Designed miniproteins, single chains, continued (3). Designs and how they scored, part 73

Each design is a single chain, and the fold is of that chain. pLDDT is the mean over its residues in the fold that is shown.

## One batch from the design tools (miniprotein)

Design m10525
Fold by ESMFold2-Fast:
Structure m10525 (fold): chain A 95 residues (1-95)
Amino acid sequence: SSQEKEQQLAVKLARMTVLSSSVYFLYELIKRTKDLEKAQELLAEAERDLEELKEIAEETKKEFPDDKETIELLEKVVEKAEELVEEARRIVEEL
């Protein structure tokens, strides 16, 4: 039981790490592009990655409601990813 829960948490944390990293790198690429069409494509990808990240984070909170440290970490990761996507939208609108 505990071993299966640890494995489930590890898989979700690994996927959320990939998604948060993807949002960060897409944000950095958007900052460097001067092509509106490319910037819009990168933003759409970042928005999809953020949506999946938020979904997995909510599922993880429901499965591990007593793990306060993990919940606090997930909330910070999601908040940072949301901030990056919002800033990316602002950059794309200014192109």
Scores: mean pLDDT 89

Design m10526
Fold by ESMFold2-Fast:
Structure m10526 (fold): chain A 111 residues (1-111)
Amino acid sequence: MKKKKYKVTVKITLTSPAQGVTLTFEVTIEADSKEEIARLLYAMEIVLELLSDAPFKIEVVNDDIEIPELTPEERERLRALAKQAIDDFPPGPLNLAELVEEIARRVLEAL
């Protein structure tokens, strides 16, 4: 079944200017619509904002698609969903990948 999926590679950089330490990693996002990619990118940004006091940068490295901008209202809604997801996580060691997946799932389900 030839289903057209959108694929975007994102470079995430976390910097501690005071210590001169920089952590960089790349994530590939695949979704059925451009709007879903926009929501997943914003969900990742929210997770980094809520979990890290360090400055971060998210850059689209491979943009074969034009990613739509989210409205301010949609951004506020997604931020509320991300905070709720963090609150709902059981006490214990958090895995960043699992948290991002849960937030992405809630974002997509909330439509």
Scores: mean pLDDT 65

Design m10527
Fold by ESMFold2-Fast:
Structure m10527 (fold): chain A 60 residues (1-60)
Amino acid sequence: SELEREIERVAEEVLEVQDELNRLIDGGAPEDEIQAVTDRLNELVAELLRLQAQRDALRA
């Protein structure tokens, strides 16, 4: 379904941003850059949870 594809897309984005965050931390990037990527990750995780909740509501 379209919703399931969107969930998969956002989940993949979360993994990519997590990898980016880990590289920045390991590389000693500035704290403001780390914070910006962390904020982006938190927004994506919130979107993923919202989409999963929508899917679950449709199955109930």
Scores: mean pLDDT 86

Design m10528
Fold by ESMFold2-Fast:
Structure m10528 (fold): chain A 70 residues (1-70)
Amino acid sequence: EEFEKRVEQIEKFAENNIKLGIPKAKAYKLAADSYEILARQARLAGHDVEAERLEKLANEYKKKSEEIEK
């Protein structure tokens, strides 16, 4: 629903950043930060299940960013 569309926007934003020449590590970090913000908003709205999924996505992108920078 609403969060699914925002996830799609974050994914597209990351892909577009990479296409524009932003380093993958930076693009993934921006995606992780965006997912963390969205997860916090979901929890404040009482959407705990969606918040957990968004937190998982944030952690996945954070890990990908860290593995590229090392």
Scores: mean pLDDT 80

Design m10529
Fold by ESMFold2-Fast:
Structure m10529 (fold): chain A 70 residues (1-70)
Amino acid sequence: AEPSAEEVARQAAINRTTNRVIEALRAGDYETARRILEENALSPAERRAILTSAASELGVDVATVEAQIA
């Protein structure tokens, strides 16, 4: 079974959001990173996945990223 076209589009949107969050965090713009996460109506699981991906790309723990945007 494959995801629906809508699920594929949603995953593409999440991937774009992930990249924007990573760029904001690399710039030290924690307010922009927080805003991106809030404005995109993410589920808790989607938000967690984005932060986990960002933490991996930045070479830090997800807890560090959570603290930075809190």
Scores: mean pLDDT 80

Design m10530
Fold by ESMFold2-Fast:
Structure m10530 (fold): chain A 114 residues (1-114)
Amino acid sequence: MKKLTITATVTRPLADIEVEASGKVKVTVTADHPGVAVLVETIGSERKSAGGIARRPGDTLEFELEVKEGGVLRIRVAAPAEPTQVTIEIELDEDGEIKSVKTSAANAQVKLEE
């Protein structure tokens, strides 16, 4: 199992985290501020999306999607009026691959565990 952890600061209006990956992914998003909206989508040969809103500090939102080969997983985080710290965990099955990570969020730190 591969796990990618991204910690970042999101400022209004939003930030995107784009992960070039393939396989079945489980995305967990935790925010330290209420009112954070999250949209997770696959971009490539197919487009699927799921979304939710974190209502309390420390609430977790979980999404499961399949990223096709050559596709991108986009995680869009819309912050409230002040800077919000978010933790994003992406878990892949053994057959899954992560090729690159790009983000517009500030102070982003990325950790990959295999």
Scores: mean pLDDT 80

Design m10531
Fold by ESMFold2-Fast:
Structure m10531 (fold): chain A 73 residues (1-73)
Amino acid sequence: AAAAERLASLERVLDEMVRDIAKKTGVSEEEVRAALEDPEKLRELMKKAGYTDEEIDAFLALVEELRRLRAAA
């Protein structure tokens, strides 16, 4: 229950961030989602979207947590 709620919460944050990055960079949400598997490309897209290095590091940590939670399910 708690793990499923955490996963759902993180996925909502991820979806919001994907939309924000896509909107600010002019790339598709599909391309942003593909970049979630490539930390270097994701970092570049987030910098173009106007995120700080601290915000990028926090989001990369969130993506890693999501990946671990999905792998454990």
Scores: mean pLDDT 81

Design m10532
Fold by ESMFold2-Fast:
Structure m10532 (fold): chain A 64 residues (1-64)
Amino acid sequence: SLRERAARLYQAVDLAGLPEEVTREQVIDAAEKYGLASRGEVNAVFEALGRERVTRAELISLLD
């Protein structure tokens, strides 16, 4: 589900040591590096949010 995908994206951001606000490309790079999500899966989450930047809190609270 998108909620499970968002949880994996949060994990990727945390493992990569990224700041509180992240761009789509930063999340894609981190998710691919740690094998947690594909580019397509990251794009689906950002498209669902309608934004090109998200916070870590938004990933876990809205889609966890």
Scores: mean pLDDT 79

Design m10533
Fold by ESMFold2-Fast:
Structure m10533 (fold): chain A 80 residues (1-80)
Amino acid sequence: AAVERIRTLLEAVAEASKLLPQDASDAERLRKIAELLREAGDDETAERVDEIAELVEEGKYEEAIKKEDEMLEELKAAAE
């Protein structure tokens, strides 16, 4: 379910925060979140998070924000 997808994403974010040092980069955190999402079986959301991480690594912050907004909007729409 879409609510379970959101929950899995939040759990991946929390777990990445435990596994990475406090000063880890945004790109490193996103890559770890994507890894944890793949381990949880959400390959689709993981692929989108990896795309956002790649844009952040390239300094394409406006594109990264747009992709994040698109992902969150799709998750929200699926939950409604």
Scores: mean pLDDT 79

Design m10534
Fold by ESMFold2-Fast:
Structure m10534 (fold): chain A 87 residues (1-87)
Amino acid sequence: MLSPEEKAVLAYGEALIELAEELGREDTARRLREIVEKLKAGEISAEEADLQLERLALQMLLTLSPEEQARFVAAVRAKVREIEAEL
C-alpha cells in the first residue's frame, strides 16, 4: 500500500505527464513516466521522485509564455486534486 507521501508524488507526476502530452512535449512526457515507474518499482524514494519531477516541471515552465505558465500551474493543481480524491 502506498504511503500518503508516495500517493501525493504519484498524483503530481501523473498530472505533469498529462500536461506534457497536451503541450506536445513527448520527450518530457517520456522522462516523467520513467520517474513515475521508478517510484512505483521502489527504485527511488518519494523525495527523489518529487525533486526530479519539480526539475522537469520548471524546465517546461521556463519555455512557456506567462499566460501559458499560469494555465499550466492551475491545470497541475486541478489534476492533482482530482487524482488525490480517488486515492
Scores: mean pLDDT 80

Design m10535
Fold by ESMFold2-Fast:
Structure m10535 (fold): chain A 76 residues (1-76)
Amino acid sequence: SEEERRWEEDRRELARTLRELAKTLEDPKDREAALEIAEAVERGDAEALREIAERTGGGIAALARELARALERRER
C-alpha cells in the first residue's frame, strides 16, 4: 500500500541519517552500535533495537530504546 511504501521510505531515510551520525562519533563501539541501529531501523526491527540497547550504554542505548518504542507504536 501507499502507507506501507511511505513507511519503508521514511525508515530508509532515517537509516541514512543515522549512518551519517555514526561517522561523527569518536568511540568505535558507539559508531558500530549506531550502524547496527540504522540497519534495524531500515528493517523496522524493534526487537533488534532493544537488543542493541541492552549491550550498549549512554546516549546510544537511549536512542535505540526510543526508536524501538517509535516502531512499536507504529505497529499498534
Scores: mean pLDDT 84

Design m10536
Fold by ESMFold2-Fast:
Structure m10536 (fold): chain A 64 residues (1-64)
Amino acid sequence: SMLLEKFVEKVKEAAKLAKQMDKEKQQKVIEEINEIIFYRSETGNIEEAIEKLEELIEKMKKEL
């Protein structure tokens, strides 16, 4: 599925950005990533999960 591939790529991008952050901020964003992954598994709403990841990625980029 094209949406699933996009979701996986966004998770990878978020994880890569998290590794560039200090340990305290890294822990918080990893928890947020895991919450979004859990949200997708519970609801099946891949599109909304991608939107949540994109919002988190933009927030992380502003903190770097």
Scores: mean pLDDT 86

Design m10537
Fold by ESMFold2-Fast:
Structure m10537 (fold): chain A 68 residues (1-68)
Amino acid sequence: MPSPVEQAQAAVRQIKADTKDLPKEEQIEVLKRSQRQVLAHLRERGVPQSTIDQVKSIFQSAIDEIEK
């Protein structure tokens, strides 16, 4: 089974591909929305905080790359 970290990396890659033709601001909004939903789901399932922090960082790195 893919880990939450591997799933987050795959999700970011897919979102970048699906939104590449959209404005920067819209790409960032999709990533932020997905980050919020994924983190909420992981917290509800009692996933370790260290894993949640890694997933948050994966989405945040993608957002930061687009914002520059």
Scores: mean pLDDT 84

Design m10538
Fold by ESMFold2-Fast:
Structure m10538 (fold): chain A 61 residues (1-61)
Amino acid sequence: MSEEELLEELSRVSKSLSEAANDQLLAAYVRYRRLMDAGEISEEEMKERILATARALLEAE
């Protein structure tokens, strides 16, 4: 998945989430991006973890 594809998917998910869930999704994005930048996870793992968080938030609402 490209970064553009990730951002498009996150944009679609964001429209279906509450403000609180969007805050959680943003926090997850910042956290996993930092882990990737630190070399602790790959870019692919960052994308997978963010998408998993987005799906979990959608299922909870």
Scores: mean pLDDT 78

Design m10539
Fold by ESMFold2-Fast:
Structure m10539 (fold): chain A 88 residues (1-88)
Amino acid sequence: SRAEAVRAMAREAIESMREAARRLFDELSQKDPVRGAEEATEMARSGAKAIAEGMRRVDPELAPQIAAEAEKALRDLEEEFRKRAEEL
């Protein structure tokens, strides 16, 4: 269905956001773990916002749920980067 296709697209976007943020953390944390966590978190925050805004245009009915899923992914990444930075 269209709803299933939209959810699949949103899931792929969230996964891409996670991958990009983790890659940025890995690159920056080698020199500065705190800066790595901060910049990777900002990238994830921008990604989550872009996903929420994009889905509002694609499917206004599903957008709030997808936005919540993107925000949860952001919170999980923030916690992950904080813990990883503390271990370095």
Scores: mean pLDDT 88

Design m10540
Fold by ESMFold2-Fast:
Structure m10540 (fold): chain A 75 residues (1-75)
Amino acid sequence: VDAYVQAVVDEARAYLAELEAAVPPPPRRDEAIAGLRRGLAALEQAVANAKSDEEKLEAAEKFARDLEGLRRWAE
């Protein structure tokens, strides 16, 4: 579970770095960066507050889905 959570966090951070370095920047880059940072903070908070591995997995899976949606929304 922790390995999966870390993989999702690492993927989000990689995407954040990609958005920040993008040339030319996507039309919604700033909004995508803001959304990604909020989502990542929410995931880290949810994992910190989780009482079970199942809660951690659910939070990570939800964020992974949100991350994919953000990628499609941003371009």
Scores: mean pLDDT 76

Design m10541
Fold by ESMFold2-Fast:
Structure m10541 (fold): chain A 81 residues (1-81)
Amino acid sequence: SMADEKAEELREEALKRVEELLEKYKAGEISLDQLEQGILAILFETYRRLSEILPEEEAERLYAELAKEIGKMYKEALAEA
């Protein structure tokens, strides 16, 4: 459906934004506080936008999966720092 396609687009956009923040952090361009605030802002905005286009149960499920993936990216990036 169009909603499913838009949800996948929002997920990919969020992952790309987090990847860009992690690269800036690794390059010393932003602080750890800025990285964490940026990730939280991305997660909050993504959940809000998912909730506008999907039923609550589906939005919560996709958000949980996204948060888990971002958490993994964050941990791996900090282990390399």
Scores: mean pLDDT 87

Design m10542
Fold by ESMFold2-Fast:
Structure m10542 (fold): chain A 61 residues (1-61)
Amino acid sequence: GLEEAEREARRAGGDAAGAREAAKASGSYQNMAVGLRRGYEQAGPDGGAAAGAMAAYEGKS
């Protein structure tokens, strides 16, 4: 689920915690959760795409 996707993002060098804080500050925390799950489902064995999804939410804020 979401926690697993966040762990994958961290393993790929993503900043899952930082992305969450950015999403909260912008009021986009609900979209961050959806996108993170989607990113993980698309690239679960890849991890990099999951990290990319996290970074995208940080940038969209």
Scores: mean pLDDT 52

Design m10543
Fold by ESMFold2-Fast:
Order: sequence, then C-alpha cells, then structure tokens
Structure m10543 (fold): chain A 93 residues (1-93)
Amino acid sequence: ALEELDKAKSLAQQGAKKAKNPKAKDYLLQASKHVDLARDYAQRGDYQKALDHLGKAVDYLRKGGDYDPSLKPLVDKAITLIQKAAGLLYQES
C-alpha cells in the first residue's frame, strides 16, 4: 500500500513538471499533497482518513488529465496505483 502511494505521488509530481497548462499543474500538485496525507494517515492507522484523501487525490488527478490530455496515460497509471493501495487499506480497516 505505502509503496503504491509513493509511486503514485512520484507520477503526480512528474505530471506537474510536464504540464503545459497551469491548471493541470496545480491539480497534479494537489493530488500529490493528498497522496502524502493519505500515506501519513495510513501509517498512523487512520485508514478512513487515508481513504478520504485518496478519493480527493483521484479527483485532482482526473482534473489534471482533463486540463492536459497529453498527461492522461501518466494520470491513469497513478489512479491505478491509488486504487490498488485503497483496496489494501480497505482490508485493514
């Protein structure tokens, strides 16, 4: 779960660096922040708050891809990693 979140954060940060649209960059940076918060809550055993932040991260990733469609493959990979992590965290909760 944590390794998947670390990879998803890295992809969101890479997307932000590649983003030509300022809105896409902002949304991908917001996604990265929410993945970090989810990771922190998961480490504390607060799986409900971790899952809530992963939901927000997915929403921001989708918005980033909508504003810069060239980033959709990267966004889709990050979302897949978050969904895998969320499934693992749901089993712990």
Scores: mean pLDDT 85

Design m10544
Fold by ESMFold2-Fast:
Structure m10544 (fold): chain A 74 residues (1-74)
Amino acid sequence: AQAEYDALIDELLKEGWITPEEAEALRKDPGTAARRLAQRIAKENAVDGEIPEETRKKLFKLGRLQLLADDIAA
């Protein structure tokens, strides 16, 4: 779980979906940081109730990240 979580953070960072600061926060406080990141991205990209396809793909990966974070935090 931890190795998969770290690998996913590195993937998101490499793809430019998160900042190095966000990656550090995710490693220090997984559950809280993952939830905050997902909410922020969803709000920033929600226009007229629709979320762009690229943003939907990001949210899917963030959902997986959050599930891994919750598993680590348990």
Scores: mean pLDDT 70

Design m10545
Fold by ESMFold2-Fast:
Structure m10545 (fold): chain A 64 residues (1-64)
Amino acid sequence: MEELRKRLEELRKRVEELKSVLPETHVGVNIAAGSLDLAEDLLKRGDYSRAQAMLDEAERLLSG
């Protein structure tokens, strides 16, 4: 699903931007990064429903 890959790339860019201004130990950003890593693995496996859930979680954490 092409839309999920785009969301993954957009959210990874947001994580990189936030890491430049937030401490390395920031819980929300670190959890979001982990969720994106899981989403990428799930997309490679074709598990789009779980990938979507991981992307939604990362977006929620990065939105405040």
Scores: mean pLDDT 78

Design m10546
Fold by ESMFold2-Fast:
Structure m10546 (fold): chain A 111 residues (1-111)
Amino acid sequence: RGEEAAERAGEGAREAARKGTEEAEERAFRAGSEGGRAAIEAGEGERAAGAGVASIGAGVETGLGARKGTEEMAEEAERSARGGALAAAEAGGERGVEAAERMAEAMEEAA
């Protein structure tokens, strides 16, 4: 489900940000980029583009969280990733849900 994927993406992003390693930072940026591409490919028009931007933003926030290693940044990473994945799930029907799941898997791999 899209909501479940969004929750998993948020949790993975929080763990990656808390890990605070360069490897976690790189994986988080990659996760956001891949999720963004999947969201854009899944849908059409402004909603798909918005979901893609949200996913890319989530990767950036998670990567910055990993670099800072603070609890506050980890919470922002979680919020951003959950929001991006949820936006993707809502934008593209079944393909949008698949994009959210890919983002969740990528964030979990980053953690």
Scores: mean pLDDT 67

Design m10547
Fold by ESMFold2-Fast:
Structure m10547 (fold): chain A 85 residues (1-85)
Amino acid sequence: VVGKPADLVARVAEERGLLTINYDREGKITSVGSVSPELAERLIEAIENGDAEGLLETLREAGVPEEVLREMEERVRRYLEALQK
């Protein structure tokens, strides 16, 4: 179950083939594929902290297309709007 804005961003990135996230049996992120080790560490930290804004900024630095970033931002916006209702 996806319960955080950062989880939504990560799911879109996986669906678009931009990265692969690996989890252990406890649900902890063990690695992120298709990115540099330095970038992977930043992505893991942002996801674990629920920092959707930091995650989007890291992906923008990685050269993710603006159209994909916009899709991610829209999913986060819808989630936040639903929480206020």
Scores: mean pLDDT 70

Design m10548
Fold by ESMFold2-Fast:
Structure m10548 (fold): chain A 61 residues (1-61)
Amino acid sequence: SSSLLAAQQAHLDASLARIRAGIANYEAGRMKKGDLGGSLAKMVEEEDKRVEELLKKLKEL
């Protein structure tokens, strides 16, 4: 599906999966606390850019 809603849902699903994987790796001792924090900060930065792109596309509809 090429709809904005479907694309946003897929993005949210992927973000949740990444958070869950990061926590699981941290709990298993495979990831440092700082690395998990850095991954979360990177996700926020990427989400800000995604929201900006989504708003631009919404204005075209």
Scores: mean pLDDT 77

Design m10549
Fold by ESMFold2-Fast:
Structure m10549 (fold): chain A 79 residues (1-79)
Amino acid sequence: MEQARKLVGQGTFYRMQGLGYYGLGKYEEAAEYFEKAAELYRQAASLEQDPDMKQALQQSADLEEKQAKKAREVAEKKK
């Protein structure tokens, strides 16, 4: 499924951007990119027909949501 692969690529790109902003101490921006990555992985999972790949994409989305929450918590502590 070409659409699912495209969404995974976009999600990975946003994940990398989130990690970059996190490393720069820009935690609010990092959280936004992790949230975008999670949404894209969930969309890809909804289009995926292979159960193993679908589960992996759902786990990736869950991980990025956890990363976003952590980044927001760090941002709040720095205020």
Scores: mean pLDDT 84

Design m10550
Fold by ESMFold2-Fast:
Structure m10550 (fold): chain A 61 residues (1-61)
Amino acid sequence: SDDELLERLREALETLASVFSVEVLRIAADWLLQELREAGVPEELLRRVEEIAREIIARKE
């Protein structure tokens, strides 16, 4: 399900946040979102991914 996939993505992004700087995470999040758009992921799901990335980056700041 989308919710299970988003939870797995959140866990992966939190792991990345434990080892990379905020600057690297911002770049990685932009690359991820671009790749997902190119793959045809719906805009509704992309917004949820963007929100997850923003939340994790904000917590690290």
Scores: mean pLDDT 81

Design m10551
Fold by ESMFold2-Fast:
Structure m10551 (fold): chain A 68 residues (1-68)
Amino acid sequence: PEELIKRAERLAEVLERHGLTDQANEIRKAAEDLRKAYESGDEEAVKKAIETLNELDRKAREALQAAL
């Protein structure tokens, strides 16, 4: 779980560096939601949070490529 969260935090830093602040904030929120889901012990919540983070990661990388 920490590795996924750290990866998301690194992506957010890259997005922010390229002026994609809204996408960076969205990724950071998703990473926080994932951490909270793990802390809750709800396996279904964790699964949904991972799916959300992965979808946002995909969209953010597409936005980053378009910005370059």
Scores: mean pLDDT 81

Design m10552
Fold by ESMFold2-Fast:
Structure m10552 (fold): chain A 87 residues (1-87)
Amino acid sequence: SLLDEYIKKLIQTMGEKIIELIEENPEISSSEIMKFSSKVNDILIEARREMARLYKENNPKAMEEVLKKTIRRIEELRDEEIEKLRK
């Protein structure tokens, strides 16, 4: 379903941004990785809930907007963490 495809895209995006954070900061602590992962997971839970509601309401346009905004937010969060880890 469209919902499954969008959720899959968000999970893939999460994994990619975690890997990118580690690659940019190979000395990053497990604690910092866990904090970042927790923040992204909270964003994913909220997006999943919203997308599921919109899917039930048969609103695919709004689902696509939630997907795009969520991906952008995860990317912004990754960039913020990279900036914080710069010496």
Scores: mean pLDDT 85

Design m10553
Fold by ESMFold2-Fast:
Structure m10553 (fold): chain A 62 residues (1-62)
Amino acid sequence: MSEEEVLEAIAAIAATKAELEALGLPEEGRRISQEAYEALKHSAAEAIEVARRGLAEARARL
């Protein structure tokens, strides 16, 4: 996993958390970001996917 890939994943996780907070879902943002950071231990691509999926599911329920 390259430094570039890790930074991209961190940026995606931060953006997802900020967007969920803006939607009034700070607890979902905290949970999803935590899951994405756990996935980041295995793969930057997997971390981005976890963040994107969590955001999409939260938005679909609004």
Scores: mean pLDDT 83

Design m10554
Fold by ESMFold2-Fast:
Structure m10554 (fold): chain A 77 residues (1-77)
Amino acid sequence: GKAVVTAYSDGSVLVTGASEEEKEPASQAAFKGSIFASTGGPKEGALMAKKSLEDNGMKVTKIDIGKDKAIVTGEGQ
């Protein structure tokens, strides 16, 4: 599957596309990403979400950093 984690600079998060196996790592990445996005901005949120996904064995395939949000896409195997 392909999990899309969106972390907003206001601390809100959205997780889409996650399979059952990806839901827990994606949720962890979203939570950590939102904390960093709200305190350090979207780039810091993206980097933390990426690290969290990779630490849980997911491959990060795409990162989009916007003005007020970071979108990180990861795949489980």
Scores: mean pLDDT 81

Design m10555
Fold by ESMFold2-Fast:
Structure m10555 (fold): chain A 60 residues (1-60)
Amino acid sequence: MDDYEQIEREKKLLAEGHKGSEEEHKKYEEMREKAIREFGIMQVRDDVGGYMAYLEWKRI
């Protein structure tokens, strides 16, 4: 699967799965996109846990 297709698919699943407020949903998507750009698409693509760990680490 192409990086683009996989990232878009994951974004869609996150959007559908996150049933918080629309505000929280938007923030989560923005944070994920920022993490992909900063942390690297390769890592986020293969390791969603790494993306979450990165966000927690960055928040320190």
Scores: mean pLDDT 54

Design m10556
Fold by ESMFold2-Fast:
Structure m10556 (fold): chain A 109 residues (1-109)
Amino acid sequence: MELRATATAKSTGKKVTAIGRVVAEPGNEVELELEIKTSKKTVRSPVRRARAEGQSAIVEAEVTLDVEKGDTVTAIARGRGSDPDGLVVAVEIRDEDGNKLPQEVRLER
């Protein structure tokens, strides 16, 4: 199963950080890819994997992008897992001070 979480925000400074997260229930393997982009550039994280053996596993990825104030920033977290019912994917965009930006989030299956 694949889930995609997309966050869209306006930058307030010169840097933004996207944080992507996927959660696996016990017995399942998950994969996370994180992308952050503006109209001018795209940065992707390395693919991250984890297996949940005896307990739930959380996989996180973080990517920072240099931006201009007022840029529209889109972050996409792509989670893959073997569990069709227990897969959870989240994404958020933070400013250069580490504060969560006001943002719209969409989930796609």
Scores: mean pLDDT 80

Design m10557
Fold by ESMFold2-Fast:
Structure m10557 (fold): chain A 88 residues (1-88)
Amino acid sequence: MTIEQLRERIERSSAAYGKPLAGKIALERLELREKIESGELKVTEEELREKAKKLPKEFQEGIEEALKEGKLVEAYLALREYEILKKL
């Protein structure tokens, strides 16, 4: 499955089940992953740690664990998920 095919599936699923918010969150996570993996969005470990300090302990611990494993993309997605949830 390509990222574009996954995007279309998320949009159709969220519309069919009346869950537009869940679809929006999933699409934003997918778009951010694409941008990081393509190099369009550059994220550093230092920047992620600074932003994580402003989050609740649970999210901060998750981000720090991902960074310790070298999972920079996953750490950024966890940070962005909190930002999306906070706007709800």
Scores: mean pLDDT 68

Design m10558
Fold by ESMFold2-Fast:
Structure m10558 (fold): chain A 59 residues (1-59)
Amino acid sequence: MEEEEIDAEADRRVDALRPQLIAELQKKGLTLEEAQAYVDAHRPALREALKRILRAERG
């Protein structure tokens, strides 16, 4: 699998999930600003987790 394709798909999935993750964090008591900062700070870890899932889905 091309790493560039996996990177692009992971970025798309993170962007698509961002509003849902923010809403879930707000339900747990974070403010909008705190939820946004949390998701943005954890974006690299989420991206790497999604890359592993994408590799598993294709293999």
Scores: mean pLDDT 79

Design m10559
Fold by ESMFold2-Fast:
Structure m10559 (fold): chain A 79 residues (1-79)
Amino acid sequence: STEIQEAFNQALTLIRLGKYGQIPELQGTSTLPDNPVLDAFERHVLSTLLAQGVDLDTAFHVARTLVALVAQDPSLLAK
C-alpha cells in the first residue's frame, strides 16, 4: 500500500532527525502475530536505536510502530 509505504518513509525520516515523539502510535501493535521475521526486525530496530543512545521506552515505541507497518506491507523488508 502506498499509504503504508509513505507512513514507513515518514517514520524513517523522523528517526534520522531524532524526532521520535512525532512518530504516530499505532493501536494493536501488542496483538501482532508471532512471526520470526517480524521478531528479528523488531530486535534489529530496537538494538540499533539503543546503540544510538535512544531510551528504552522510545526505542520500543519506534520498533513496535515500524513492525506494525511492515506487518501491513511486508514488501518494505525487500528494500
Scores: mean pLDDT 72

Design m10560
Fold by ESMFold2-Fast:
Formats: structure tokens, C-alpha cells, sequence
Structure m10560 (fold): chain A 86 residues (1-86)
């Protein structure tokens, strides 16, 4: 659900990139490359521009916009995070 996806993104933001990468046994660079790849994939599957979605997802990650302000991008980011954590 959208609510579950927004909460997954919030949990990720609380942990941060470095904390999430460490929990998966990945370097920050490896995690960022994998996350960016999965965000682009999920965006393409949704019929959206992968580069536009990636830029908006990175704005959420940087705290420049709240997940609730772009729920469609937050959903894509949540799906990408599930793929990386699998």
C-alpha cells in the first residue's frame, strides 16, 4: 500500500544511506549504484522517465522534499529498496 511504501522510505531516511549499506554488507558506493539501478528499473516498469524519477528520488533521500509530497516517486523508491534488500 502507499502508506506502507511511505513508511519504508521514512525508515530508510532514519537509517540513512551509510547505515542501510552497512546493514546489507555493502559499501556506500555499491549500495548507491544498486539503488539507482533499481529506481530506474521500477520507473521504466511504471512507464515514467527513469532519469526524472531518479532525480526526484534523490531529492527525497537528501531531505529536499518529503515522501508524502511525491507519493508516486516514494512508491518507486520503496519498491527499489525492497529489491536491494532482497
Amino acid sequence: SMEEDIERVREFLRMGIAGTAASLGLSVEEFEELLNREVRREAEEAGLDPEEVLEKANKIIRGEILPEEDPEVAEILARALRRVEE
Scores: mean pLDDT 88

